Designed miniproteins, single chains, continued (2). Designs and how they scored, part 112

Each design is a single chain, and the fold is of that chain. pLDDT is the mean over its residues in the fold that is shown.

## One batch from the design tools (miniprotein)

Design m7881
Fold by ESMFold2-Fast:
Structure m7881 (fold): chain A 111 residues (1-111)
Amino acid sequence: MSEEEKKELIERAKELEEKGIVKIEVEGKKAVITVKDDPELLKQAELAATALSQVEEVEVEVEGNKVTITLKEDAEKLHPELTAEVLAAAFALGIEEGVGVLGEILRKILA
């Protein structure tokens, strides 16, 4: 993933925060995404969380409308573009645009 693509991804996720669809809190290797309490958005969040949980470098925990994404040890050494901020942004886009978009972003990061 290019630096420009990463910037665009984060900017798009910020627009979703401004719309109130998600709230993203990033601290080190951990991101907490709070999803709006809407049945359709919660269904998309569950699908996105399931897809992201298949990534070896990532641990995903779902608690109600909160999704916690944690990067495993040394993930950044194998994939320098794989940060908690980028994963949170990709997850947020997966909720609005579908799990296929999340999959495309993950392929670019993990390539």
Scores: mean pLDDT 79

Design m7882
Fold by ESMFold2-Fast:
Structure m7882 (fold): chain A 79 residues (1-79)
Amino acid sequence: MTAEEALARAKRALEEAKEASKKYKEAKAKGDGIAFAANALKAIGAAADGLLAMKAAEKHGNEEAVELGKKALEIAGAK
């Protein structure tokens, strides 16, 4: 994976994590258990993609991609 690909993946993972987290919270507020579970799984997937992109970016010295990956993990609820 190139440094540019790692950065692009980190940005996408961050956006997916934000969207999934928002829908997860909305589903919880509405009592929609199916939407809640589905969006929780999407948030976990986005966190995994963010972690992989972050590790690749660290090898290339791309601080921006590392920071975006960390934000994706935090938004998805991974500490």
Scores: mean pLDDT 71

Design m7883
Fold by ESMFold2-Fast:
Structure m7883 (fold): chain A 72 residues (1-72)
Amino acid sequence: MEAREELLRLAEENSEPGAVAGVRELLERATPEQLRDLVEIYELDQRGQTPPEELTRGIEELLRALREERAA
């Protein structure tokens, strides 16, 4: 499965509608590598190895990086 499809699936199964909207923004703006990193964070969360706050922070950090890249 492509990282985009996997991330969207995980968000739809495990997240509120607002979080799904954030993931959709990432799908349009993030690189495949950044999306794979988020899939890995989601998989660690599913295994109980990552706190929920860390998943949220990872998403927010990527969105900030993409906004800064666009400003450059």
Scores: mean pLDDT 63

Design m7884
Fold by ESMFold2-Fast:
Structure m7884 (fold): chain A 79 residues (1-79)
Amino acid sequence: SAALEQALALKAEVERYYKIIQDPTTTKDQRLAAAKAIIDKTTQVIRLYIANGYDPDLSAVAKEIQEITAKVMEIIRAE
């Protein structure tokens, strides 16, 4: 579905920002900006999930992105 394709594209963007957070050469400001981008994109996937009647395929993508967001928050918190 178009919604699933959009959610998977958002997931790919989240994974790209997650690499920025894991890069030891990045600044705290760069990591904070990447974390904000991850939260925004995660929110977009959740909105797609709600708008598409809680579709199970979208639920799986939303759950996986939420798990990445949790890991991001742990990395930021450890600074």
Scores: mean pLDDT 84

Design m7885
Fold by ESMFold2-Fast:
Structure m7885 (fold): chain A 67 residues (1-67)
Amino acid sequence: GMMAKEEALKIVEEKAKEAGLDEERIKQALRYAEQGNSDAVGVLLLLNGASVEEASEAGKAVHEAFG
């Protein structure tokens, strides 16, 4: 992908915080991102109140950097 891994992790953390995820769920989202599991990041965000657009943006960042 064209995105740096550090930038992708920052986007995941930002979108998770905006969606109101707690500290443990933010850490879980970051672990999924580091594993390259863009689908798990997106699903976790959606289940915790993120919009489709926010979840999609976070998932895309993970896919571009880690996929």
Scores: mean pLDDT 84

Design m7886
Fold by ESMFold2-Fast:
Structure m7886 (fold): chain A 62 residues (1-62)
Amino acid sequence: LLLEVAEQLRALGHEESARRVEETHRHASHRLPVPALLEGTAEDLERRGDLESAELLREAAK
């Protein structure tokens, strides 16, 4: 689930990325399938240069 992914990112020191995932869950939890939400968030993180967090989110989407 998105909140578990956010907690893992925070534990790894990616606090900004964890907050982005939490915000995505808050705003879109009713509308999109979880894999689509994770992929969209991963793309945003990749654009910001956080390739490691993006990779983790794509792995979680499988």
Scores: mean pLDDT 71

Design m7887
Fold by ESMFold2-Fast:
Structure m7887 (fold): chain A 97 residues (1-97)
Amino acid sequence: DPEEERERKYELALEVAALKAEGADEAEIRRKLAEMGFDPEEQELALGLETPGELMLLMTAKELGLSVEEIRELIELQREDVDKAMERLTQIVREKK
């Protein structure tokens, strides 16, 4: 169920945001991200994220098979222009099939 999966990702993104807001150290945040299936490179990227929406984009792009470099580009684009980020995501997904 796409809606149920989106809601689950949103809840996980909120949990990570709550840990950051509570002043959890990098090791605690990385442990939570590892439990969510993030490898160390993805964890490094996730630590630099500012919003639950950015973490949801990381989770979605990861599931679509994007590299950490491609995901970083998308997050930077989303901060500037959400529509451009969506266009770029669509292009990358089409190229990967």
Scores: mean pLDDT 78

Design m7888
Fold by ESMFold2-Fast:
Structure m7888 (fold): chain A 77 residues (1-77)
Amino acid sequence: SEAVAAELEAELARAQALADQGDKAAAARLAALLREMAARLADPAQAALLLQQARVAELMAQGLSPEEALARVQAEA
């Protein structure tokens, strides 16, 4: 439902803000939320973009900076 989508987006925004501040638990939560959103998308291309963002968040949860995590994901692609 739209209400469920809105709640996921709100949780995603909260997790992103904390992850950007270096909260590793929030980065792990962000990765999980992005994977959950990707699973709900009918468009495989949009789902793939969210899964790439989830991989960035997963690396941030492991202690990489956002810049290092993004560079790593780009190198893996």
Scores: mean pLDDT 81

Design m7889
Fold by ESMFold2-Fast:
Structure m7889 (fold): chain A 63 residues (1-63)
Amino acid sequence: SRIDQMIKQAKDYIKKGTRDDLMKADTIVGIMMIYGGITNDQDIIDQARDIQRQIDRQMRRID
């Protein structure tokens, strides 16, 4: 599905671990949150929030 592709892309960016890649992952999370809100899909929102926490952890480790 489109959401599965977004999750995969975000995780691939997190794996690369550069600041630019993490910003790209953050953009994907934003799109997922908007989509989840429009479709009233709490599972998509919860997955987006989990990915956001992973991004936040990686961002703290770069410096």
Scores: mean pLDDT 86

Design m7890
Fold by ESMFold2-Fast:
Structure m7890 (fold): chain A 100 residues (1-100)
Amino acid sequence: MNVELLKRDLELDIETTEALAEEVEAQVKELKEDPSPEKIKKLITLSVALSLAIVAVEFTIDQLKKAGGELSPELEKRARDAIERGRAAVREADKLIDEL
């Protein structure tokens, strides 16, 4: 039961990270097309939120492993892909903000 709750929490953390990565990617595109102070502030806020979501995914994976829970290969791959995409989105956002 504890392991099942951690797996559900991980799935939600992954979904949140994926959604935030899409929002950061979209905001980067919009800011490149039409820069404004408000869009820069929005991108900073989304980038911080995405960074925290990535930390939450990593934390839940660590807790699940400590509880003796096994990740399905599909869930492990999805978590890894979400973290990698999220980190790439944060790097692109930071680079764009530094160039403005």
Scores: mean pLDDT 87

Design m7891
Fold by ESMFold2-Fast:
Structure m7891 (fold): chain A 72 residues (1-72)
Amino acid sequence: SDELREEALALLGEISKKVPEELQPLVERAGVHLALGRYDEAIALLEELKKKVPELAEEIDRAIELIREIAR
């Protein structure tokens, strides 16, 4: 769904604002993979991000859940 994809991309934008600058490229890469329909790659990058910023785990898990819903 384009609506779910837009919501997931918007959430990645909000996550990007909360992460350190050195981790912003990782969020951007996840967004690019999501835009290209590479859902497994996008999820893998977000799982890696979650390990580096566990304080954002809830927001990251919401993004992963949206991407999993798009991939169904």
Scores: mean pLDDT 86

Design m7892
Fold by ESMFold2-Fast:
Structure m7892 (fold): chain A 65 residues (1-65)
Amino acid sequence: KLEELYERYKETKSPEDENELLDYIASIKEFTPKELEISQEAMREIFDEVLDEALKRRKERLEEE
């Protein structure tokens, strides 16, 4: 299920899919090595997306100014 949630998030990038993925990761009490790797990749992907959006907004602001 974790892999399915991560794959969905990669395709949609929607806040709903992001929240579902994060909620699932937060519910895991004991990580298997595979789940840990997927969770780390998912968190990295989310972080990179947030950073990219922040940089995009900053660039737009500089061009508007």
Scores: mean pLDDT 74

Design m7893
Fold by ESMFold2-Fast:
Structure m7893 (fold): chain A 83 residues (1-83)
Amino acid sequence: MEEAIELGKKAIELGKQGNGKEAGLLAVKAATLARRSGDVEGARLALEGGVAGVKAGKGNIKGVSAGTAGALAAIGALFELGE
């Protein structure tokens, strides 16, 4: 549970720093862990990290793609967790 939250927070921070690709990849990991552990908070932070990755990746297809993957993984996790 805490691990997904920590990864989600790190993804948000990387997105703020303009590192969209790493933000997106960490958001995917955070979403996967949140889904496995039933961590709604971790899944919500993963969604924020994925969105931050998309924003940081504007004009860079790899950053946008990674951020989008993170956001979609988080949405899937939230859906399975009943959110």
Scores: mean pLDDT 80

Design m7894
Fold by ESMFold2-Fast:
Structure m7894 (fold): chain A 90 residues (1-90)
Amino acid sequence: GPTEEEKEKKELLKIEDAAVLLYVEGKIDEEELREIAEALAKKLGFDPEHFLELLERQVESVKLSGRRLSPEEAEEALKLVEEFKKKNGL
């Protein structure tokens, strides 16, 4: 139902934020970010090209904001991303 759809969307957006922050911190490379982005777009039913453009803007926004992950936050973000990758055959 709509509640489960909204819950899934929120979880996928958390994974997107984690991947973007890890990329900005140099914890994942461009290839890994792209694989995650394509999987997220497919799961959300969005056009991958549009989603990649949104991620590019999000990366720029994060860089301009000066946001950083602590070592503990980075480990949690990496676990979240790795779990997502495993669930999606990446």
Scores: mean pLDDT 80

Design m7895
Fold by ESMFold2-Fast:
Structure m7895 (fold): chain A 98 residues (1-98)
Amino acid sequence: MEEEARKLIEQVRQLANRLLELAQQTDDPDEKAKLQQLASALRELAELAEELVKEGKVEETVEILKDLLSELTSRLSDGDLDGALAAVQAAIEKLKKI
């Protein structure tokens, strides 16, 4: 369970880094801003998840991260950056209630 949580947190961090790389490649300032906002939200999520795992709140953290990563894969595949950001914000709120 703890190893699974660490792998999911690493996937979140890798996604944030990739979104920042995409932000540097886009000439659209609106898209760049959205990619940077999404990456920042993912970094906040990863830091919060890491703290919860250290507190022993592993199972609930894993469930929230799995659901989020599945939704993010779908949203990003569709180019829905606004929906992706909303999903990350909802996951952060769920983690704060643990």
Scores: mean pLDDT 87

Design m7896
Fold by ESMFold2-Fast:
Structure m7896 (fold): chain A 55 residues (1-55)
Amino acid sequence: VTNEEKQKVINRAKEILAADPSLSVERALYKAMEELGLTLDVDTRKEILKELEKE
């Protein structure tokens, strides 16, 4: 996974959360991954979850 792909997932997950604040950060991440067609390993998913939770 490239840093660019990781950033696209983060940005899309943030958009999903902004549109529906009732969603969990984890659920928004999975929706972003599905929309982008990206399968991320567990460690990369953990990093993105931490990034989203920092906001």
Scores: mean pLDDT 78

Design m7897
Fold by ESMFold2-Fast:
Structure m7897 (fold): chain A 90 residues (1-90)
Amino acid sequence: MEEAVELLRKAGEVAPELRQAFENTAEFARTGSPEDAVLRIAGMAQSAQAMGDREATQLVIEAARELGRAGGPEVEELARRLIEEVEAAM
């Protein structure tokens, strides 16, 4: 969990226009469902990619991967599939 939050903070430093969205998702991951948090992170990776920011996209992908590991096997599998979709479009 802590690693995913840190990666989202770094992504916000690289893409300040998405910083609030990254911070909101980190808070949601702490208070809400890990599965929903992974889905939100995947959407943000697509947004960063659409803006052409490969560094922010990579950091968000890494955050999804770390959140997947922290959330258990079902969340890890969900994160892996969503990451594959984003990476295929890079």
Scores: mean pLDDT 76

Design m7898
Fold by ESMFold2-Fast:
Structure m7898 (fold): chain A 110 residues (1-110)
Amino acid sequence: SEEELARVLSLSIEELKKEIEKLGFSPTPDSRLEKLYEEFMKEKEYPRRYEVLLGERGELLAEYKKNGITVKIYARGEYEIIAEKEVSFEDFKRALLAAELMGLQEMLRA
């Protein structure tokens, strides 16, 4: 839900990692998050997008915008992160880990 996505996006990085671990998964490691952020920031035009999609996009389940970052969660655990302006590494990490957590929750509901 959008309320749950808003709640999850208000969590700290450490709280997000802990919630992912509670679901029985390993959070994306900081080394990989840094590499993804560098690739994301190499795009010279806005909006910048990061997508985890496996083909035809499922139903949009939740969308929330905070600090110029939009996070979209789709059915089957797919997600998108969209930035309309320059974003910090911390804000990017929070958005990606929040999307990962929400995506894992959706996979576990199936």
Scores: mean pLDDT 80

Design m7899
Fold by ESMFold2-Fast:
Structure m7899 (fold): chain A 62 residues (1-62)
Amino acid sequence: MPSPEEVINAIIKAADKVDPKAAEAARKAAEEGASPVEVAVIGANASSDPDEFSRAFAAELS
C-alpha cells in the first residue's frame, strides 16, 4: 500500500523523466505541504508532455 510520501516520490520521479523543471516544481509543492493530488497537478501542469508524465507516474506505482 503506497503511503502519501511514496506517491509524492513517484510523482517527482515521473516528472523528472519528462521534464526536470516539472520535478523541481512538484518537489517544492511537496516541501510546502501540498497533498499528493496537488503535487500531481503541479507536476502535470509544469511538464512539457502531461500524457508522458501520466504514463511514467503509473509505471512508478506498479
Scores: mean pLDDT 78

Design m7900
Fold by ESMFold2-Fast:
Structure m7900 (fold): chain A 75 residues (1-75)
Amino acid sequence: ELEKLKEKLKELLEELKKLGVDMEKVFELIKALETGEDVDEEEAEKWINSLSEEQKKLVEEILKVLREIRALEKK
């Protein structure tokens, strides 16, 4: 289960990178979720809304997978 989610995360990150998204911003979101710190929702939403529909869909899926991984590992 956890290993499968990590594999899916890698695939989503590769697809997002191919679409030319700012990967530093993506890594900031990952780091915040990994440390359990709340992401500034307003800043995150503004950044996500600046993305194309394809990029936005992938970012949302990445965040969903990260939450699932966090739940399995920490909770």
Scores: mean pLDDT 72

Design m7901
Fold by ESMFold2-Fast:
Structure m7901 (fold): chain A 93 residues (1-93)
Amino acid sequence: GSLEEKAREAADYVSRAGELGTMRAAQAVIEAGKDMPEEAQGLVFEGLVYAGRGDAERGAKLITEGLKLAPKSVAEKTANAIVEAARQAADEA
């Protein structure tokens, strides 16, 4: 899927998991997104916080904007890691 589709999927899982989703997805950004610019990481973290508070639409938009600031390979790796972490958190919630 596109980065936008992955961001929407991640935001949906994070919104279902709440704070647990935000924490697990943020850890995925720290681990998989190490090579992302700091501004890109900041936008993704902000998006994960909005999604965890129930605003999945705004969360997905911010995550997409952050991922687009990174090189494509790093963005795709980070997006996949976020989706997987958020999905697992939603399954635990």
Scores: mean pLDDT 88

Design m7902
Fold by ESMFold2-Fast:
Structure m7902 (fold): chain A 86 residues (1-86)
Amino acid sequence: AEHQLQIIQDFQQLTNRLLDTAARLDVPESVRQAVQQLVQQAQQELLAIGSSNSLSGEEKLKRLQEIFQRLEQALRELEELAEARR
């Protein structure tokens, strides 16, 4: 469905922005590794949700929203760090 394609594209944009922001900020290696791990975990969760036969469509949507919220929060925290550095 077109809606599912949009969700995947939004996920790709968000993860790319998060990784690019972490690289640009010259943050400590521990922070950079934490961002990379967060992205990897989110990708694994997305695949697990998509391939699940035990989750309803509503349950899948809720879990997707939780993943997006977590990534958005991490991006906000990195952007706040960037502003403090200016």
Scores: mean pLDDT 77

Design m7903
Fold by ESMFold2-Fast:
Structure m7903 (fold): chain A 70 residues (1-70)
Amino acid sequence: ALERQQKLQQTERQVQQMKKQADLTKQTGLARAQQLFEEDEQKGQQMLDRTQHTVRSTEDLAELMRQRAE
């Protein structure tokens, strides 16, 4: 069905956007964490952990959306 193909395309676009957002969050978080590591290693680690969890959650959601569209 044509609708199935449209749904897959829409989901793929959404997944791609989410992955791009996750990459941006990762880059920003890593830069912030590195700066914090110079002041306090614990604060740097907290920022890294928070960034990693946010990125992972976004990536997991994106993969789940892709899987459901199939």
Scores: mean pLDDT 79

Design m7904
Fold by ESMFold2-Fast:
Structure m7904 (fold): chain A 79 residues (1-79)
Amino acid sequence: DKEEELAKKARELVKEISKKYKLPLEDVADYVALIYQYLEQKKKGTITEEEKKFIEELLNTDEIYKEIYERMEKILEEL
């Protein structure tokens, strides 16, 4: 079950980032959801150049978003 495995790995990522950076679980869950939506839109070819640039700037300026992006990309690649 790909959806169950994705949900499990996403929850593990949220817990790890929350503990590492001492952020509330709900805030990290929102960050993970933003990155997941970006990756899904990119896969579907529905992402705009403006959205792509916005997220790329986030990834270049915020180490937390960058780590979440790299880990979510790996999770989705392994499924």
Scores: mean pLDDT 84

Design m7905
Fold by ESMFold2-Fast:
Parts: sequence; C-alpha cells; structure tokens
Structure m7905 (fold): chain A 80 residues (1-80)
Amino acid sequence: MPPTPETLSIDLSAPKEDIEALAAETRAVIDTLDTSGLEKLYKLTSTYENGKLVLTASEASEAEAKASVLAVVKKIEELA
C-alpha cells in the first residue's frame, strides 16, 4: 500500500532559478485560484530532511489552505 496519500516529498536539488520560478508561479496561481468547486481544502505543513521538503496535508479552511501554500513556497525559496 502507498504511504499516507496526505504526504508529499519535494526534491530541492533542482537549480535555484527553477525553484524560484516555480515559487513565483505558485504565488500567482494561489492569488487567482477559485476554490469554490473543491469538496475539501487542505493546509500544508512542511518539514525539511536530507535535502527534501516533506509536505503533509490536513483538512482546513480556504484562508488557512492558501496561507499554508504561500508559507511552503517561501520555505522552498529560503532552502534553494
């Protein structure tokens, strides 16, 4: 069985320029994202281990979900 479907790992070994571009695009998407069609919204909690950012998702409000994604994006930029 796969591990919990609420956990993702991101490999930060990609070039800094690519990570910064991804972060900028993610911010733009979040600013324009329509969440009204989503049955459930999730907030992301991030931990950094062994060159990887591990993300865990838990059910949350729209404001909390959007804020958590922006916090993860900021952490990715700081670790790049």
Scores: mean pLDDT 63

Design m7906
Fold by ESMFold2-Fast:
Structure m7906 (fold): chain A 95 residues (1-95)
Amino acid sequence: SAREVVLRLAERIGDEVAAIAIKAGFDAEKVAAEREAQLERVRAELARLEREDPELLERMAEDAREAERYYEANREEILAKAEEAAKKYLAEKAK
């Protein structure tokens, strides 16, 4: 379903971003808590859209499929840049 396509991509990206943040030095417990909170919000919003605007949800699913294809093609570069950004953020906050 459209809802499942969008949710699966959100879960996958969230998991990989969480792993990068932890590797960069973010607190694992706080990262896990924030990830769970974000996924709960995504699930609630997708359920609302499925009820109130299913046409928008179908468009989001098509966009998600395209985004997933782009991510698969550029995964190594995207993850490397995300890790660099996370490390830079923590270095700046350590002032």
Scores: mean pLDDT 82

Design m7907
Fold by ESMFold2-Fast:
Structure m7907 (fold): chain A 77 residues (1-77)
Amino acid sequence: MKEEAEKLLKEGKELAKRAVELAEKYLSPEAAERVRKAMEAALKKGEEALDNVEEVKKILERIEAAAKSIEDLAKDK
């Protein structure tokens, strides 16, 4: 159970890094900083919830949704 939660959190960290990189390249430095802080906060909650796979899944879904929004903003500005 905990190993599964840790694997999901690792995936979340990779998605968060990608979202920050996209914001840095295609948005503004201010937007990139906001994305970084939001992703760090979400990942911290995930680390606190490693004993609850369902909670980590919900956090990952939020990170995925945020990353998708950043990708869309990077395309459309």
Scores: mean pLDDT 78

Design m7908
Fold by ESMFold2-Fast:
Structure m7908 (fold): chain A 69 residues (1-69)
Amino acid sequence: SVKEQLEKAEEALKKAASEMMRELRTLQKLIDENAPQSEIEEARKRYDEAMEKRNQALEEKLKLEKLLK
């Protein structure tokens, strides 16, 4: 059912958001510690990838919510 798909989409979004926040914390820590630019750039790429995954999960959830309206 659409409701079951929405529940799965909500769990996927929750997981993606948690991963995004984890990568952000790692990036902030590296910046605060004045880590080498190569490490900071690698962490930025991981954060950007995690944010993209979170945004994709959000889009899927929003599509399913429209079907229930």
Scores: mean pLDDT 86

Design m7909
Fold by ESMFold2-Fast:
Order: structure tokens, then C-alpha cells, then sequence
Structure m7909 (fold): chain A 75 residues (1-75)
């Protein structure tokens, strides 16, 4: 889907911006990369399902990282 590919590209840009701002984001990126590999392995026969799951994983990962940063500010 062109829409899912565009969303994946947008999420990749969001990841790059956080990597520039937060050195600790590198560990989150490594965890996301491992989970992406698992998603693509599980959905080898359905590339659209793999892409949809990857987009959902990246959205959730970014949300969790943003929550981590907010918690760190309050500590």
C-alpha cells in the first residue's frame, strides 16, 4: 500500500529525529529492529500484513519512548 509505505517513511524520519536528540534512543532502536525482524519472519507470505504490523510496532515503540522521556523529566 502506498499509504503504508508513506507512513513507514514518516515513522523512519521520526526515529532519525529522536536519535539526534536522545542518545538513549539508540537502545530502543536496537529493540525495535529485533522486533521488526520477527514481524517480517512471521509474515513472509503476506508483505502487506508485515508492513501493517511494522507500522504498528514503530508507532507503539515511539509512544513508549516518549513516555520514558516524560517519566525521566519527572524523576
Amino acid sequence: SPELEAELRRLAAEIQERLKKYPEFFDFVNELTEKLSEIYAAHREDPEAALQAAVELLREGLKKFDEYIEKKKKS
Scores: mean pLDDT 81

Design m7910
Fold by ESMFold2-Fast:
Structure m7910 (fold): chain A 65 residues (1-65)
Amino acid sequence: SAKEIDEKRIKLYEEHQKKLEELMKRSGEAYAAGNLDQVKKILEEIRKETEELREKVKELAAEEK
């Protein structure tokens, strides 16, 4: 049902938002500590997480048909 797909989509965005907030906080702390290598690693993790979310959202959209 469309409602079940919408609920799954909302859950994906909520889980991504929580993870993104945690990663951004850790990135800020690493930057304040002068650990630029750690900042780069966290930014790459944010990029990968965002790409994975996009693919999962596309898969859910395909299930609507």
Scores: mean pLDDT 82

Design m7911
Fold by ESMFold2-Fast:
Structure m7911 (fold): chain A 65 residues (1-65)
Amino acid sequence: SATPEQLEKIVEAMEAHLRYAREHRPERLPGLAANIDRLIDYAKKQNYPKEIIEKFERLREEARA
């Protein structure tokens, strides 16, 4: 099972990837949003904490904006 520390590192990695894509590769943002959507589905099936799922949902919306 993923620890809270491991889950927080995943969020941090996604935030870093989103920042990089916004600054350097905006054409990749739709693909990143789709990847985050798949991650949200996985997280819900694995009963990840609501706070982690909400962080992924915010990142998905930022990738779509």
Scores: mean pLDDT 84

Design m7912
Fold by ESMFold2-Fast:
Structure m7912 (fold): chain A 73 residues (1-73)
Amino acid sequence: MNEQEIANIATAAALIAVGNGLSEEQVRKLIKALSKIKNAEDARKAFDAVLPYIDAGKGDEAVKVAEELVKES
């Protein structure tokens, strides 16, 4: 189901974010934003777009990118 796949993508993003030292608040905001995406394809695209910011430790930018992608989906 798309819902389960979106949840799995949000969980993967959260685990990577924790590993890269993002704050608990930034991790929660990322999960919330990614979980609002209604289809798995857009969720994967959002994950791919957010990943470079997570890897760079840019939690605020990662959240902003995820929230902008939710507005378009």
Scores: mean pLDDT 78

Design m7913
Fold by ESMFold2-Fast:
Structure m7913 (fold): chain A 73 residues (1-73)
Amino acid sequence: MAEEYIEKGREALANGDHVTAALYYAAAASVYLSEGKFDEAIRILEQALEDLKGTPAEPLVRGALQAVRDMAA
């Protein structure tokens, strides 16, 4: 479930594993997309971008967010 990936992402973020956190947030967004929940996918990726701003993982989250926005447009 998407919520399980979000929880794992938050745990990775708390441990300083920024890339792992980004991957879990991207996985959660993918689950939301498979359920047709575009708004939820965008929301979690926007939150991830705020949490990972200035880290090496930021470009990964930006890319995922742009891809989801392009699908929803």
Scores: mean pLDDT 83

Design m7914
Fold by ESMFold2-Fast:
Structure m7914 (fold): chain A 79 residues (1-79)
Amino acid sequence: MAKEELREAAEEALRVLPEAVRKVGRELGLSEEEIEEAIKRGLERIEGLLEKIEKQSEEQVKEAAEKLRREVEELKEYV
């Protein structure tokens, strides 16, 4: 279950992150290059988290899933 929770949180993050970063970036007056770089870094972070899931205990994976879910919800506040 914990690995599935992390996968679901990551899928939601992948769905929300580009739109949220694009919205916030435009409101802050960031260039398209800055927005694209922020999206790229966000996606790399999520990918790194997913790669670690296979190596961690279920408790650690559950904690990672909750942290990612919280970060996604915080991002949604800016959209």
Scores: mean pLDDT 71

Design m7915
Fold by ESMFold2-Fast:
Structure m7915 (fold): chain A 75 residues (1-75)
Amino acid sequence: MEEAVERLLEVAREGEAAGLTPQQIFNRLSLELDRLGEQFTPEEYRRLAQLLMEIHRLVKEEGLSPVEALERVVA
């Protein structure tokens, strides 16, 4: 779980550094979650999916970047 969260943070940071939009970064996070999902238990996948949903909500409602939203959710 911790490694998966770190990888999602790395993907988000890489996307922001590359100048991607929040929507493009979310697309990359969703693809990374799908790729990692084959290695997870149903419980772990559900937790990561809930985390991604909360990140989406924070970006949409509070205007946070995907990295800022991820950091807030994992704090």
Scores: mean pLDDT 79

Design m7916
Fold by ESMFold2-Fast:
Structure m7916 (fold): chain A 95 residues (1-95)
Amino acid sequence: AKLYRLDPLVMAIAREAGFTKDILTGGELIDYLFKYIEKNNLWYTDPETGKKMIDLSGTRLEEITGRKSFYGSDIPLLLDAIFKHATEVAPEDIP
């Protein structure tokens, strides 16, 4: 499996979600991202449209993505923005 090192902004998100190591898989990064979203109660239902939204306002996710919100259907765009701050670790460099 591919392992990643995280830039400080994304590492801070992972740490707030309970991540304690220095490297993780892409699947683990996604899991910690959603733990961060849930822990900070960022999911909401838009009262006008009834659609699920993620409110990033005032979070490190707003800083990383440049967006205040995402539709739940736009999660792939959120993941793309996050993975731009993750560097794949070569197998020989894994401690």
Scores: mean pLDDT 82

